# Designed miniproteins, single chains, continued (2): the designs that were tried, part 64

Each design is a single chain, and the fold is of that chain. pLDDT is the mean over its residues in the fold that is shown.

## One batch from the design tools (miniprotein)

Design m6212
Fold by ESMFold2-Fast:
Structure m6212 (fold): chain A 77 residues (1-77)
Amino acid sequence: HEGDRKLIDLVIKGLIELAKKVDEETLLKNLKLAASQIIKMYPDDYELIEKLIEAASKVLSEEQVEELKKFIEKELK
């Protein structure tokens, strides 16, 4: 639903702001937890997962973004 997506977009923006105050490893761990929860609640909403990955690419290294993508692929099984 649109309202839920807007709330998640707000949470993602909050995570980007928090990224300035935490290390990349801690941020990656929190983003993996967020991705797992989104997949469980909205399993067919690939657009929402894509937005999460895009937001992560702004605050994580290329290596950590690939780690997040691999984690998401395993969760979608």
Scores: mean pLDDT 74

Design m6213
Fold by ESMFold2-Fast:
Structure m6213 (fold): chain A 72 residues (1-72)
Amino acid sequence: SLSEEIGKIAKELGYNLDEGTLRLIAGLIKDYLSKNITEITELELARDPLLLPIAGLILDIFKKYLEKLKLE
């Protein structure tokens, strides 16, 4: 599942995230991909007060996920 893949990427990047946060990030990435969004800025993520504290973390995970998709 996407949540499991995002969890693996988060661990590879050294992030210790709870399952709820991983599911939130997976849901965001799924939404971006469904809209054909492959580039997003930290500033765009920071517009959401709930995402502001983790905007850079979300960006790192999304970028790594897209890089893995291009290689596989």
Scores: mean pLDDT 79

Design m6214
Fold by ESMFold2-Fast:
Structure m6214 (fold): chain A 100 residues (1-100)
Amino acid sequence: SEALKKAVDYLKEGKLDEAARYLATLPPEIVAEALKRVAKDPYFDTEKLEKARQAAENGDMETAAKYLSELSKEDAAVVISAVAHLLGDYETLLKANEIV
């Protein structure tokens, strides 16, 4: 996915707002499922991940992007990795794993 590739490239540059905006262009159901999976591990920022998930489930991708932009670079990379798995985007999965 070109949008997912742009998200990981911006994240590598530390541009969380831009990375989050590109993630918000993906199908809400895919973003919500990825966030749900990552939020199960209390190691991550579960509160922000759950707020982003709820927004994505409601189709509110502007609010989802806001909470995604507030994540650590490492947490955001794990979200991108989860989205890449769901989309079968192996190239982006490898790039996201370099950040984690």
Scores: mean pLDDT 87

Design m6215
Fold by ESMFold2-Fast:
Structure m6215 (fold): chain A 103 residues (1-103)
Amino acid sequence: SELQELLEEAKELVEEFLRIARELGDEAAARLAENALAVLDKAMETQTKEAVENAIHMLRGVLAELKRMLKEEKDEEVKKRLEEIIKRLEEIIKKLEEIYKEM
């Protein structure tokens, strides 16, 4: 299903966010990523409107943190990784919001 594929893609992006957070020693960002993974797993398992709404809300929080990290980052390779996650995650959130409207 398109919903399942988008949730799986979101999970891959959040896993990359978790890797970056751990590499940078950002414990708060790592905890946010771990919480987002749990919410995504619940949305994939249940596919209820409520679980998808919770996933969208959590992914918006991840997106805000990624944008904050990007503004403070000085390493060009880390910046490129953050920019790629941000771009892909914004696209996924918009598609999830469209699916959510039809639920």
Scores: mean pLDDT 91

Design m6216
Fold by ESMFold2-Fast:
Structure m6216 (fold): chain A 107 residues (1-107)
Amino acid sequence: MEQEKLDELLKFFEKLRESFDPETVELIMNALSKEDIEKAYNKIVERLEQERAERLAAGADPELVDQIFAEKKKHIEDVYNKLKEILDNTSQEVIEEAKKKFKEKYS
């Protein structure tokens, strides 16, 4: 059971690495506690809004920007919900072990 949960969490981290930029992945990885998850979500959403504003200021098509950022926000919301589920169903010990193994593989 513990090994299966560890493997599932590591696969989740691999999916995060494939789907998001390194800074966003680091914010998510550092927020693997119920106390920090809301703060990380808010920070990621703030960064997304800043990126949207920068693209609009650079003369990007507003309709295309709105579509892309709606999809990105939905993806972030899906990740946030998965993190809440992981925190409810996984021990902190397993979470810490998975974080350590993931960081050792990529840093």
Scores: mean pLDDT 76

Design m6217
Fold by ESMFold2-Fast:
Structure m6217 (fold): chain A 74 residues (1-74)
Amino acid sequence: AVPSKEEWIAFYERERETVVARLEAEGKLEEAEKERQSYDEIIAQIEADYEATLAAFIKRMGEENFRAFAETLQ
């Protein structure tokens, strides 16, 4: 029920691609760039300290909500 570092990063990379592509298609280039930066920051945090980032997310979301989220990562 806990995503690996690689699975969690891959999820946010896919989310970044999807969200940025939609915003760019809508002509919202500034919003697209801000979203890209936000995802890049999260990915960098996971890469720099996976265990601390994981603990922080579980604490903020709650264990049950994080488990449900993790199950969507496949």
Scores: mean pLDDT 82

Design m6218
Fold by ESMFold2-Fast:
Structure m6218 (fold): chain A 55 residues (1-55)
Amino acid sequence: SARQAQLQRLIALYEQRKAELQQLAAQDPSLRAQAQRAVDHLDLEIAALRAQLAA
C-alpha cells in the first residue's frame, strides 16, 4: 500500500541518518555524545514507525 511504502521509505531515511551519525561519532570524539543522543532518538522513531508498519 502507499502507506506501507511511505513508512518503509521513512524507516530507510532514519536508518541512513543513524549510520551517518555513527560515522561522524567514529571520526570526531567531540561529537560522540551529541551523535549518541541523536541515534537514541532515531531508534525510538524507527521503533514507532515499525510498530505502525506491523499494525
Scores: mean pLDDT 88

Design m6219
Fold by ESMFold2-Fast:
Structure m6219 (fold): chain A 87 residues (1-87)
Amino acid sequence: VKKVAKEGADALEELVKYGETKPKKEAKEISEKAAEHSKGLAEKMKKEGFDEKVVEVLEKTAKGAKYVAKGDLEKGKKIAEELRKEA
């Protein structure tokens, strides 16, 4: 769980930084792909019977990436901070 939370926090922090510094279109595209990837991993891990906390961390990472894709960097940062606390 801690490793997955750290990886999610690291990825989401980078997406937030990208959203702050890059054109909105590029930040949106990258963040949308990150959200899809994390959501897909959560669904696969849930189906394979992985720890529910691992699934929850991946779903939270996807949610944060979706906020960054929408331009809501503040909510993205808050989710990254939550994941960092679980790491």
Scores: mean pLDDT 79

Design m6220
Fold by ESMFold2-Fast:
Parts: sequence; C-alpha cells; structure tokens
Structure m6220 (fold): chain A 118 residues (1-118)
Amino acid sequence: MVDEEMVEKLVKASKEVLEKHNREDFLPLDRDEARILAEILQEAPPEEVFYDPSSPYYGELDKKVAEYLIKEQKRLIVTDGERVFLPSDEVIDELLDENEKKAYYDLLKRIEEIYKEH
C-alpha cells in the first residue's frame, strides 16, 4: 500500500524545486507519477532506483527519447509503472544548461530526503 503522505510530499517538492529555480516550464510530478514513484521506492532505495543500471527499477532511455522528453515534453523524470527513467549524466550534460542541471539534481536530492523521512 502506497504512503499517501509520501505521494503528497513528492508532488509538492517537485513543484517547489522547479519554482525555486525559475523552471516552471518543466512539468512537476503529477499525483499518478508520484504514486508510481512512491510504490517503486517502497521496493528499493533511491540510490538503487536512480543510480544503479543493474537494478530492475532502473530504466534506460534512448538518447532520442530522453531529448524528446526533456526538450519537447519538459519532463525530467518518467516512469512506466515498473521502473524510473532518468537521463544519463552524459545526456544531462548535453541537453541541460547549468540552471536546468541545478533544478534536476535538487529534485533528485529532495526525493532522497523524502524517502529518508519514510
């Protein structure tokens, strides 16, 4: 069963991070995306989900798909219900400027902090 408090914190944190960095052009996590992320985080820690390519919860994105999601759809994090898909550090370095990178890494850090509280 998903922790509804965690879901609400994830939605709020994604909005606050984007507002803090003046990047409201990017989409925050909606409640459905936050719920799926919270469910995945009940099975594995953020260190595994976000940073371990050998994890079943780690999603790999083709560079063209990552470029489309970031530049056209304005999404930084996506999920298929089983895995969390993040662009690789190499893709981040190519596609994001310094301010966008700060927003992205601040978002990941806020998700890690929420996980530690639950």
Scores: mean pLDDT 80

Design m6221
Fold by ESMFold2-Fast:
Parts: sequence; C-alpha cells; structure tokens
Structure m6221 (fold): chain A 107 residues (1-107)
Amino acid sequence: MEEARRRIEELARRAVEEIERKLRAAGSEEEKELVDKLIKAVEAGMKAMVEAAMESIEKALEMGGLLAGTLENAGELIPSIREGALEAARIVEEMTREIARIVEEAR
C-alpha cells in the first residue's frame, strides 16, 4: 500500500506539471488570471482524487471524471486554450484509470 501510494502521488505530480505546461503555453497574457485559476483547480482536484483513491476507487473515478469535465468546459469557454484543455482532460482520464488499476493491484 505505501508503494502504491508513492506511485499514485508521483503520477499525480507529473500529470499536474504537464497540464500546467500545456495550459500556460496555450493561453494568452490577457487570459493569465483565468489560466492561473484553472491550474489551481487542477492541483486541488488532483490532490482530492489521490486522497479519494486511497479510500475508494469509485470515488476517485468520480472525482477524475468531474475534473476532466471541468477542463473540457474551460476549453469551450476559452478558445485559445481549447486544445491544451482537451489534452489536459485526456491526461486526467488516463491517470485516473491508471491510479484505479494501481490501487486494485495493491489489494
């Protein structure tokens, strides 16, 4: 379980770093405040999902889905980051599935 937790925390950390890079690269200076808020939401959502995964795979999958949906909606509202937001949503979905797999294998 401790090894599984370390793997999950490392995956979440790398995913957040990649998402931040994609969102910051795509956004304009005028949209910096909105992008900063979105990155903070991703960081908070990822932390909540990691905590949820240690208690319940189902809860982690639900939290991951909500975060991915939030990113997709942000891409529709902010056209300049649309591609970055969609890629970020995909990263969240793939990481959520991998986290669920790691937790299940550790049982």
Scores: mean pLDDT 80

Design m6222
Fold by ESMFold2-Fast:
Structure m6222 (fold): chain A 68 residues (1-68)
Amino acid sequence: SHAEEFYEKLSKLSKEEQIKLIEEEKERAINAVKEFAAANPSVTEEELQLWLDIAEHEAKKLIEEVEK
């Protein structure tokens, strides 16, 4: 899966490169969910906000792990 490939790629990079890649993946995920919501009018503002919050939370967890 994309997530598995992403985590494997992270393990091979420097700390600074890992943080940049995490931030880039977060931006990609945010843009993807916004595009999905724009294409699907049945998606609520609450659902969109939840998905955005999940993306932010996952990125924060990964950055905190890298900073150890």
Scores: mean pLDDT 80

Design m6223
Fold by ESMFold2-Fast:
Structure m6223 (fold): chain A 70 residues (1-70)
Amino acid sequence: ATAEEFLAALAANEGRIADLPERDAEILRAVRDAQVELARLWLESREAAEEAARAREGPLQELAEKLRAE
């Protein structure tokens, strides 16, 4: 799945981060942790939300247009 591939790419970068100076590694790990948390919430939302499964193709854009209330 897309979110799982994203997490795998982040994990592959971990080895490269370990080779950086400690200061730079701390900054990049903080950014990565935020991205990992976002991906985790994404996966959890997809697992719980049946509406996400219904909207996996075109109807999301049409629904958004219908919900364009003032």
Scores: mean pLDDT 65

Design m6224
Fold by ESMFold2-Fast:
Structure m6224 (fold): chain A 94 residues (1-94)
Amino acid sequence: LSEEVKEKIGEILEEMIREATLELARAYGSDRAALDAGLALVYEFASKAYKAESVEELEKVREETLARMRELGLPESVIEIVERAAEEIKKLLE
């Protein structure tokens, strides 16, 4: 991938992290364990998505992360934020 594409992916992931963090804080507030678990999944997705070099790699990361998020019972708003970021990154990798 070009450096320009990687920079754009970084920007998408930074915005995703910002939006997801606010939604997790709103949902879990004082529940530190739930907040930390949700944040860990968001950051894991960001790290893996940034390293993805193909649509195939990104879709695998997306599928695995969203399944774990649903299993953990994260808010649908957080799931939608991650799905949107994945779609934006997919367009850059196509």
Scores: mean pLDDT 87

Design m6225
Fold by ESMFold2-Fast:
Structure m6225 (fold): chain A 65 residues (1-65)
Amino acid sequence: TLVTTFKVGNVTVTITVTLDSVEVKITGAKNQAERDAAMKAAEPMVELAQLKLQRLQALAAAAAL
């Protein structure tokens, strides 16, 4: 499990990566606009995490022999 935490203003974004999924948790948002801004900022990192997971799974399969 890999956990990455960063701040967008006063909003805390936590991205949790497991072998099964990528989860995004947003805390500290005062309103919907702050939540939306934090989610937008997290999009590139979520995409990178999903690509990294796909690559790790492929490499693990290749390394089995």
Scores: mean pLDDT 76

Design m6226
Fold by ESMFold2-Fast:
Structure m6226 (fold): chain A 100 residues (1-100)
Amino acid sequence: VDPVERALGLAIHRLRELAELEGNEEALKLVEKAAEALERGDLESAIKYVAEAAELLGLDAEKLVEYIRNGDVAGIVDLLNEKLFEVTGLEPTSDNFVDF
């Protein structure tokens, strides 16, 4: 699989999770359009819809697009995890987080 296609798939998956958590129906619609574009091999349309969804969800869309175009999976994960933590208010897992 093309690195850009893999990065785009990850971004779509994470943005869907974030949009569902925030109850943002408009962002969810854009994520689904991005998924459809990716499935048909239209990477440019998929990137456009991902950027629009990211903007609606308060993410740095320009940085996300840069990570996608570079196949930078780690950058995508870091950017989206930071926003997921902000939205959920959950503390980072400690090295010893176990229910004792």
Scores: mean pLDDT 77

Design m6227
Fold by ESMFold2-Fast:
Structure m6227 (fold): chain A 85 residues (1-85)
Amino acid sequence: MKIVQEATLEALEEAAKTADPRVSEFFRLALEAARLRLAGQPIPEALVERARELEAAADEETKKELEKVVEKMGEEVKKKVEEAE
């Protein structure tokens, strides 16, 4: 289902661009990892390590903001999938 994958990438791009600076880097890393996965390329160890550092440093407020952006992304993916039909 390539349409769902492309809608997910677009939602990640929007989140990386528009999200609060404290969570936007998380979405930039997720977008890079998703692009590499879709291209069949290995995810660099440095990217994984940076993602772990961000997750370990995230306080409760950062995690709540992350949840809000993820929920919004889910709505955008659903809308794009429905529009593609």
Scores: mean pLDDT 75

Design m6228
Fold by ESMFold2-Fast:
Structure m6228 (fold): chain A 76 residues (1-76)
Amino acid sequence: SARERLREALADASREQVLAALERLGLLNPQLATALREAPDRGSLIALVERALEEHARREGRPLAEVVDAFIAALK
C-alpha cells in the first residue's frame, strides 16, 4: 500500500532529507518544520509526514499513492 511504501522509505531517511523533500513539494510550512525538528523519535517523525501527505492529498483531491510517490522521489 502507499502507506507501507512511505513507512519503508522513511525507515532510513534522515530528518534533513525529509525536510528537504517536503520543501521541494511545497508542503513545508513553519508549523510542520518546527514539529518535524522537535519530533522525539522516528515514529513521531513518520506519523507527522503521513498526516501531512494525507491532508495534502485530501485537500487537493489527489490519490494518496501519487502524493507518496512524489514524496519518495523528492527524497533522492
Scores: mean pLDDT 85

Design m6229
Fold by ESMFold2-Fast:
Structure m6229 (fold): chain A 51 residues (1-51)
Amino acid sequence: SQRQHWIQSAEQSEAMFEEMAKKYSSSDGAVRLFTMLANTMRVHRWSLLSS
C-alpha cells in the first residue's frame, strides 16, 4: 500500500538524519538540525502507524 511505502520512506529518512547528526557531531548547529529532522520523521511515522 502507499501508506506502507510512506512508513518505510520515513523510517529510512529518520535513520539517515540520525547518521548525519553523528557524522557532523563537531557542529552544534548541524547536530541540532539533523536531530530535529530525525525526530520529525519519527513523529510522522508514528502518526502513520497510529492512523
Scores: mean pLDDT 81

Design m6230
Fold by ESMFold2-Fast:
Structure m6230 (fold): chain A 94 residues (1-94)
Amino acid sequence: MEKAQKAIENLDKAMETGDSEALAQAVNLLVSLILNKDEEGVQMFIDYLREKGYEEEAKKLEELAEKYQKSDNFDDQSNIINEIVRLVKEIARK
């Protein structure tokens, strides 16, 4: 819960101000939630994106998180994490 809230706060700051450190923190916290299989924390982040009107990005993140959970291949897992990082950076640039 606390990690998800901090990820949301840092993404919100990055979107409002263009703060690259806030963006990096948002990315790192979200990746940490996914790596630790914190399904509730990841869902809080997805719900935040939907509330902000980023429905397509929320759907893409949900699909990527599910793929990560189902994958046992390190290369696939790394590629999924890289796609999640790119997605969050794209949201922050809008």
Scores: mean pLDDT 84

Design m6231
Fold by ESMFold2-Fast:
Structure m6231 (fold): chain A 69 residues (1-69)
Amino acid sequence: MAAELRARLAEIDAHLAALSPEQRATVLDRSELSPESAALMAAAGLDSATVEEVAALRKAALEAQLAKL
């Protein structure tokens, strides 16, 4: 469980590290995202966010799950 959540965090970090600053700043519409990411954006009150902002929301959700364990 905890190891799986940590692996997902590492995957997000690796993905961001592989992107250029321009790619990280790319704005994504909620309709272009997975249902999971779209739900996180909706909960944050966002209709659009950058790739880096979406990644930050995903990391925060995973860290919150780890904190409950």
Scores: mean pLDDT 79

Design m6232
Fold by ESMFold2-Fast:
Structure m6232 (fold): chain A 90 residues (1-90)
Amino acid sequence: SSAERGREEAVRHLREGLEAAAKETDGVARQRLVAEGARRALEALRRGGDEESVARFEAERERVIREAGASEEAALAAAGVALLTRAEEE
């Protein structure tokens, strides 16, 4: 399905972002690479029409901003990691 392919593409973008981040020595650059992977993952979920996964991603992003006062980049990275963790449990 379109949603299934969107989820697979999202997981791929997240893993690519984490792999790129692992090669960086600067903490700011590492966080930006993870956040970029997460942003691409969210776009893939939206293209696939996976409304439930998009809603869960956005809810986690909003929660991290509200409860921890995180930046948009940090919240995107956290939401992306949460999505990858759920996918790895399947």
Scores: mean pLDDT 83

Design m6233
Fold by ESMFold2-Fast:
Structure m6233 (fold): chain A 77 residues (1-77)
Amino acid sequence: EEELEKLKKEAIENLPKRVDEFSKRLTPEQAKVVRTAVELSLKKNGKPVTDEEVAKALGISRATVRRLAEEARRILN
C-alpha cells in the first residue's frame, strides 16, 4: 500500500508532462479531450475514463469525444 502510493505520485507527476507534449502535436479540440481524459483519470487514481465522463466534463456529445480521441490516437501512434 505505501509502495503503491509512491508509484501513484510518480505516475501523476509524469503524466501531465506527456499530455503537454501531446497537446502541442494535436488540434486544440483534440488536446482538450486528451487533457480532460487525463485529468479525470488522475481524479480516479489512474482508472480508465469513459467517453461519457469526458463528454459531460466538456459539454459535448459522446460521439464527438470518441471521434476526437480516435483522431488523437492516430496522430500520437
Scores: mean pLDDT 69

Design m6234
Fold by ESMFold2-Fast:
Structure m6234 (fold): chain A 85 residues (1-85)
Amino acid sequence: LPESLQEQVEKLAEEFRKELEEMIKKGASRKELLRFLLLNLVSEELAEKVVEAVEKGSPELPKLVEEAVEEFKEELTRIVEALTS
């Protein structure tokens, strides 16, 4: 990626993380969390794991949030590369 596009992807990934953490903090419903994650390019399997971790108060939740941010970043990078090639 060009530096400017990489910087934009990083900013969007940070916004995604911030929105996800705020939704969790505010007690968003299972449906709201799943829709948010799926619309932000997170896999169905990982989205379900994140939601279950939130519902259970799992100590793995921070790791699952990081995995969701990474999937978002990877998929967004793939889309941007396809559009700029």
Scores: mean pLDDT 83

Design m6235
Fold by ESMFold2-Fast:
Structure m6235 (fold): chain A 74 residues (1-74)
Amino acid sequence: AVTWEQVEAWVEWLTQALPPEAAAELRALFDELRARGASPREALLTIADWLRERYPDDPLAQALADELRAAAER
């Protein structure tokens, strides 16, 4: 089962790797998901979809989105 600790760790890592504008978008998305009472699973799936749509031509971003999705489905 996915935990909020795992979601926060992914967000922290991604925000360090992403450009400032994308990092700000991700932090805002994470804050919205927490504020609306989303589950950790829903949060990871939403972040994975965001990453896939934000960087559609980046194979590393696509692979990372797939990893997030797999983690959410465990």
Scores: mean pLDDT 84

Design m6236
Fold by ESMFold2-Fast:
Structure m6236 (fold): chain A 78 residues (1-78)
Amino acid sequence: DDARLQAIIDALNRLIEEEAKRSSNSQKINQLRDNFLSGAQTSLEEAIQYLQQLYDLSEDERLKRALKAAIQQLQSML
């Protein structure tokens, strides 16, 4: 389901980029984003772990909800 995975990646990438611009943890958030984008192409399990780390670092409620939903959707694809 490459189209579904790509839509999730694109939506999350936009929200993560906005969070990184506002966060004191911008370097860590950008690193986790890059790792997620790489992981989504090679290992869904690794991609999910990076999204969980982003969830823990994020303070934006909208982003946290989007990350939780994406984690659940990706776990259903395993």
Scores: mean pLDDT 78

Design m6237
Fold by ESMFold2-Fast:
Structure m6237 (fold): chain A 72 residues (1-72)
Amino acid sequence: MRQKILDEINERIKKLIEEATSPEERVKKLNDFVKELLDKAIKNYNDFVASIKKQLERIKEELKKLEEELRA
């Protein structure tokens, strides 16, 4: 899994370099790609945190239902 992600990133870097016709364009494309990767990483981290929070809320709801059933 990790190796596949690294290989995909490397493949995309190579493609961006090949599409660039000048050193200046190459730098711009690489900078844009780095920004895209950072934004995606931040989003993935936030999505992960949100997923954990949803799971905790589900556990809390299940516990509340059990308490209501056992103490009703």
Scores: mean pLDDT 75

Design m6238
Fold by ESMFold2-Fast:
Structure m6238 (fold): chain A 86 residues (1-86)
Amino acid sequence: SVKEVLEAIGLVLRLIGLSLDIQRGKATAEEVRKVVEEVVEFAERHPEFTPLLLKAVEIVLESAREAGDEDIARQAERGIERLRSL
């Protein structure tokens, strides 16, 4: 449905925003954990969006690794593992 597509797009945009904030040292591990949890919960209800959401979380992980933020990287890795298990 249109509502589900818009929600998926909204989550991708939030993950892109987090990726940018991570590169700038402005994101916290707790903020990343909360958004990743929302992403996983959405993917559990709408598994057709899992490939798209997985790619977006992988971008967050790469941003965390480039920034050297191990706590954020761990939150993104946990989200990726959970998405891959769906």
Scores: mean pLDDT 89

Design m6239
Fold by ESMFold2-Fast:
Structure m6239 (fold): chain A 59 residues (1-59)
Amino acid sequence: EFEFTKESFEQLLNLIDGQPIDEALKETIKAFEKSLGLEVTGKLDPETMEAIKKKLEEF
């Protein structure tokens, strides 16, 4: 079970903008995709990024 918080989403977006995606970040992306009902690919596709941004606006 992955617990989603505003901090987790902000941390994910900041790492994506500033650094390469490593295996640990890829697993975090997969967890977010699964929780949001998206296809679990571990990639930052446009649908995944848009969903993360929308979730940040809900906090």
Scores: mean pLDDT 68

Design m6240
Fold by ESMFold2-Fast:
Structure m6240 (fold): chain A 86 residues (1-86)
Amino acid sequence: SNIGHVLLEEPERLLEEGKRLYRSKVSLEEAREKFQKTIELATKLKKIVEEIGKKSSWGSGTQEMLKRLEEIIKEAKEILKEIEEE
């Protein structure tokens, strides 16, 4: 589904931008903000996808989107914790 790609595009982009900033060490504060936004957006989208899955038969597509959103949240949280320890 084209919608599935669009829903994941922004949280994926924010996660990758955060990783780029974190690796460069130029702006840890900006990296932190990107990861916080990633977690907030991915958490919101996860709730939306769960509600869509209850009301319509999107089959395995809904489960794959939920799994990817959980992976994005987990990775962002892990890196954010590393930033807090610096």
Scores: mean pLDDT 80

Design m6241
Fold by ESMFold2-Fast:
Structure m6241 (fold): chain A 74 residues (1-74)
Amino acid sequence: SKEELEKALKEAGIELSEEEIEELTKYASLLGMTSPEDIELVVEFLKESNGDIEKTKELLEEEHRRRLREVLLS
């Protein structure tokens, strides 16, 4: 949820606006990425993207596609 992402960002020392947190939460939810591990992954992608929301969304979409391929091959 939004609160879980907000907590993880705070613990990681990443400062985002409320609108940015809400946007990422909605996007991750749309991709089915709502587990605690998925929240950690959003934080890692934000670090990799230097806080760029659009690039973070691209990384989340790429991870979602990777997971779909893994399911089909398993």
Scores: mean pLDDT 81

Design m6242
Fold by ESMFold2-Fast:
Structure m6242 (fold): chain A 80 residues (1-80)
Amino acid sequence: SAEKVVEEALKRIEEIKKKVKELIKNKTMTEEDVKKADEELAEIWDQVVAAEPSPEMMEKIKKALEEAKKLIIEGYEVYK
């Protein structure tokens, strides 16, 4: 169901955010980590779109993805 896909997507996004935060804290974030995180977020987006969730569910996913992308940008600034 769309609800299950959205729930799983939110869990995956939180896991990515947790990993990125740890890499930022330890100053160990690499360009490869940025690419991997971006690829995982793109995969999550494709799965969510295919599930055709409600507008409310889509907004929750968009917000979570935006927060994850901000963390990735922060990590990118650290390792440059």
Scores: mean pLDDT 82

Design m6243
Fold by ESMFold2-Fast:
Structure m6243 (fold): chain A 82 residues (1-82)
Amino acid sequence: SEALERLGAEASDEQKEEVLRAIGEMAAAAEEALESDPELLEKAEEIVREAERRVAATEDPAERVRIVKEAARRVVELAREA
């Protein structure tokens, strides 16, 4: 993904691992709940697009990690409401 590519240029191995874990949690939530509800899937896609824009605008690798983790949490919370 574009967000991971940008993080890869400047991020530490630990920051990359945090991003991968967050994406993994988001993917698991999407598999179980969001596949059953197309409206929740559309909302999740909007959260991801917003996060990608914020990552693109940010030069700080730590801030990029925070943005991705926040987006992942929001997607997981949407899945809980399904």
Scores: mean pLDDT 70

Design m6244
Fold by ESMFold2-Fast:
Structure m6244 (fold): chain A 67 residues (1-67)
Amino acid sequence: GRAEKYLERARNLTPEEQDVLAEKLREYLKDMGFSDEAIEREVERFRKSTDPRELAAALAVLDTYEK
């Protein structure tokens, strides 16, 4: 299903791809009206995440946000 596809993408995510996703997450949170402090906190958390489930959830949200 959709969740399994994102989980597989998350497992194979390179550090460079994770950095690109972190920048997309920053733009998403900024568009949602989060404060700069909250944005940096969430982006740092995401960059440090090694949990494929958390990364997969972010991929699903960003894919939905980008159309």
Scores: mean pLDDT 78

Design m6245
Fold by ESMFold2-Fast:
Structure m6245 (fold): chain A 80 residues (1-80)
Amino acid sequence: EKEIEELAKIISEKSGLPFEEALEFLKKLDEKEIKLLKALVILDELLENENKEEIEEEMRKMEEAGLSEEEIADILLEKK
């Protein structure tokens, strides 16, 4: 799956793990867990490039509105 391979490359580059180990780690995760990891990667990139405080405030507002972690992940994935 090409999305898992791209995610494995990002994790390998950021953590220093070999690509094969990152790929094995991701293959052990459920679809929900992979989706959450993708959302975390996007959030990390946004926090590096944008105002961290503004993004954290937006995330807090989503949580206060009663959105689930999965719904918040969908919104983050859509922003890219």
Scores: mean pLDDT 70

Design m6246
Fold by ESMFold2-Fast:
Parts: sequence; structure tokens; C-alpha cells
Structure m6246 (fold): chain A 67 residues (1-67)
Amino acid sequence: LEEVFDALIERLAGLDLDSLEKEIVAILKQQDELDKVYGPRPQEVISRLIGTILRAIGIVLEKELAA
């Protein structure tokens, strides 16, 4: 699992970390708006942060594959 994840991170490091940062920031901004509606919970916040990072990675990979 970690080996596969490391390979994915290495792939992204060679491709487009700048775009990854921008996607993460955009998703985190939306997460902040959701937290204002439902109220922040430490466990859920951490879980959503990890999910956000993984989703941003997926978006960057999709863009690279499409272009």
C-alpha cells in the first residue's frame, strides 16, 4: 500500500506539483465553507483533509492524462 502510494507521489512530483497545490487550496476553501455550516470536528476535519489531498492528486493525474 505505502509502496504504491509512494510511486504515485513520485509520479506527481515529476509532473505538476504547482497544479496540485492549487487544487488542494481550492478544495480546502470549499471544505472551510462546509465546516462553517456543520461545525468543525477534529476527526472529521483530518479525514476530510486526507480525502481532499487524494482527490486533488486524482484531478491532477486526470488533467495530465487528458493533456
Scores: mean pLDDT 62

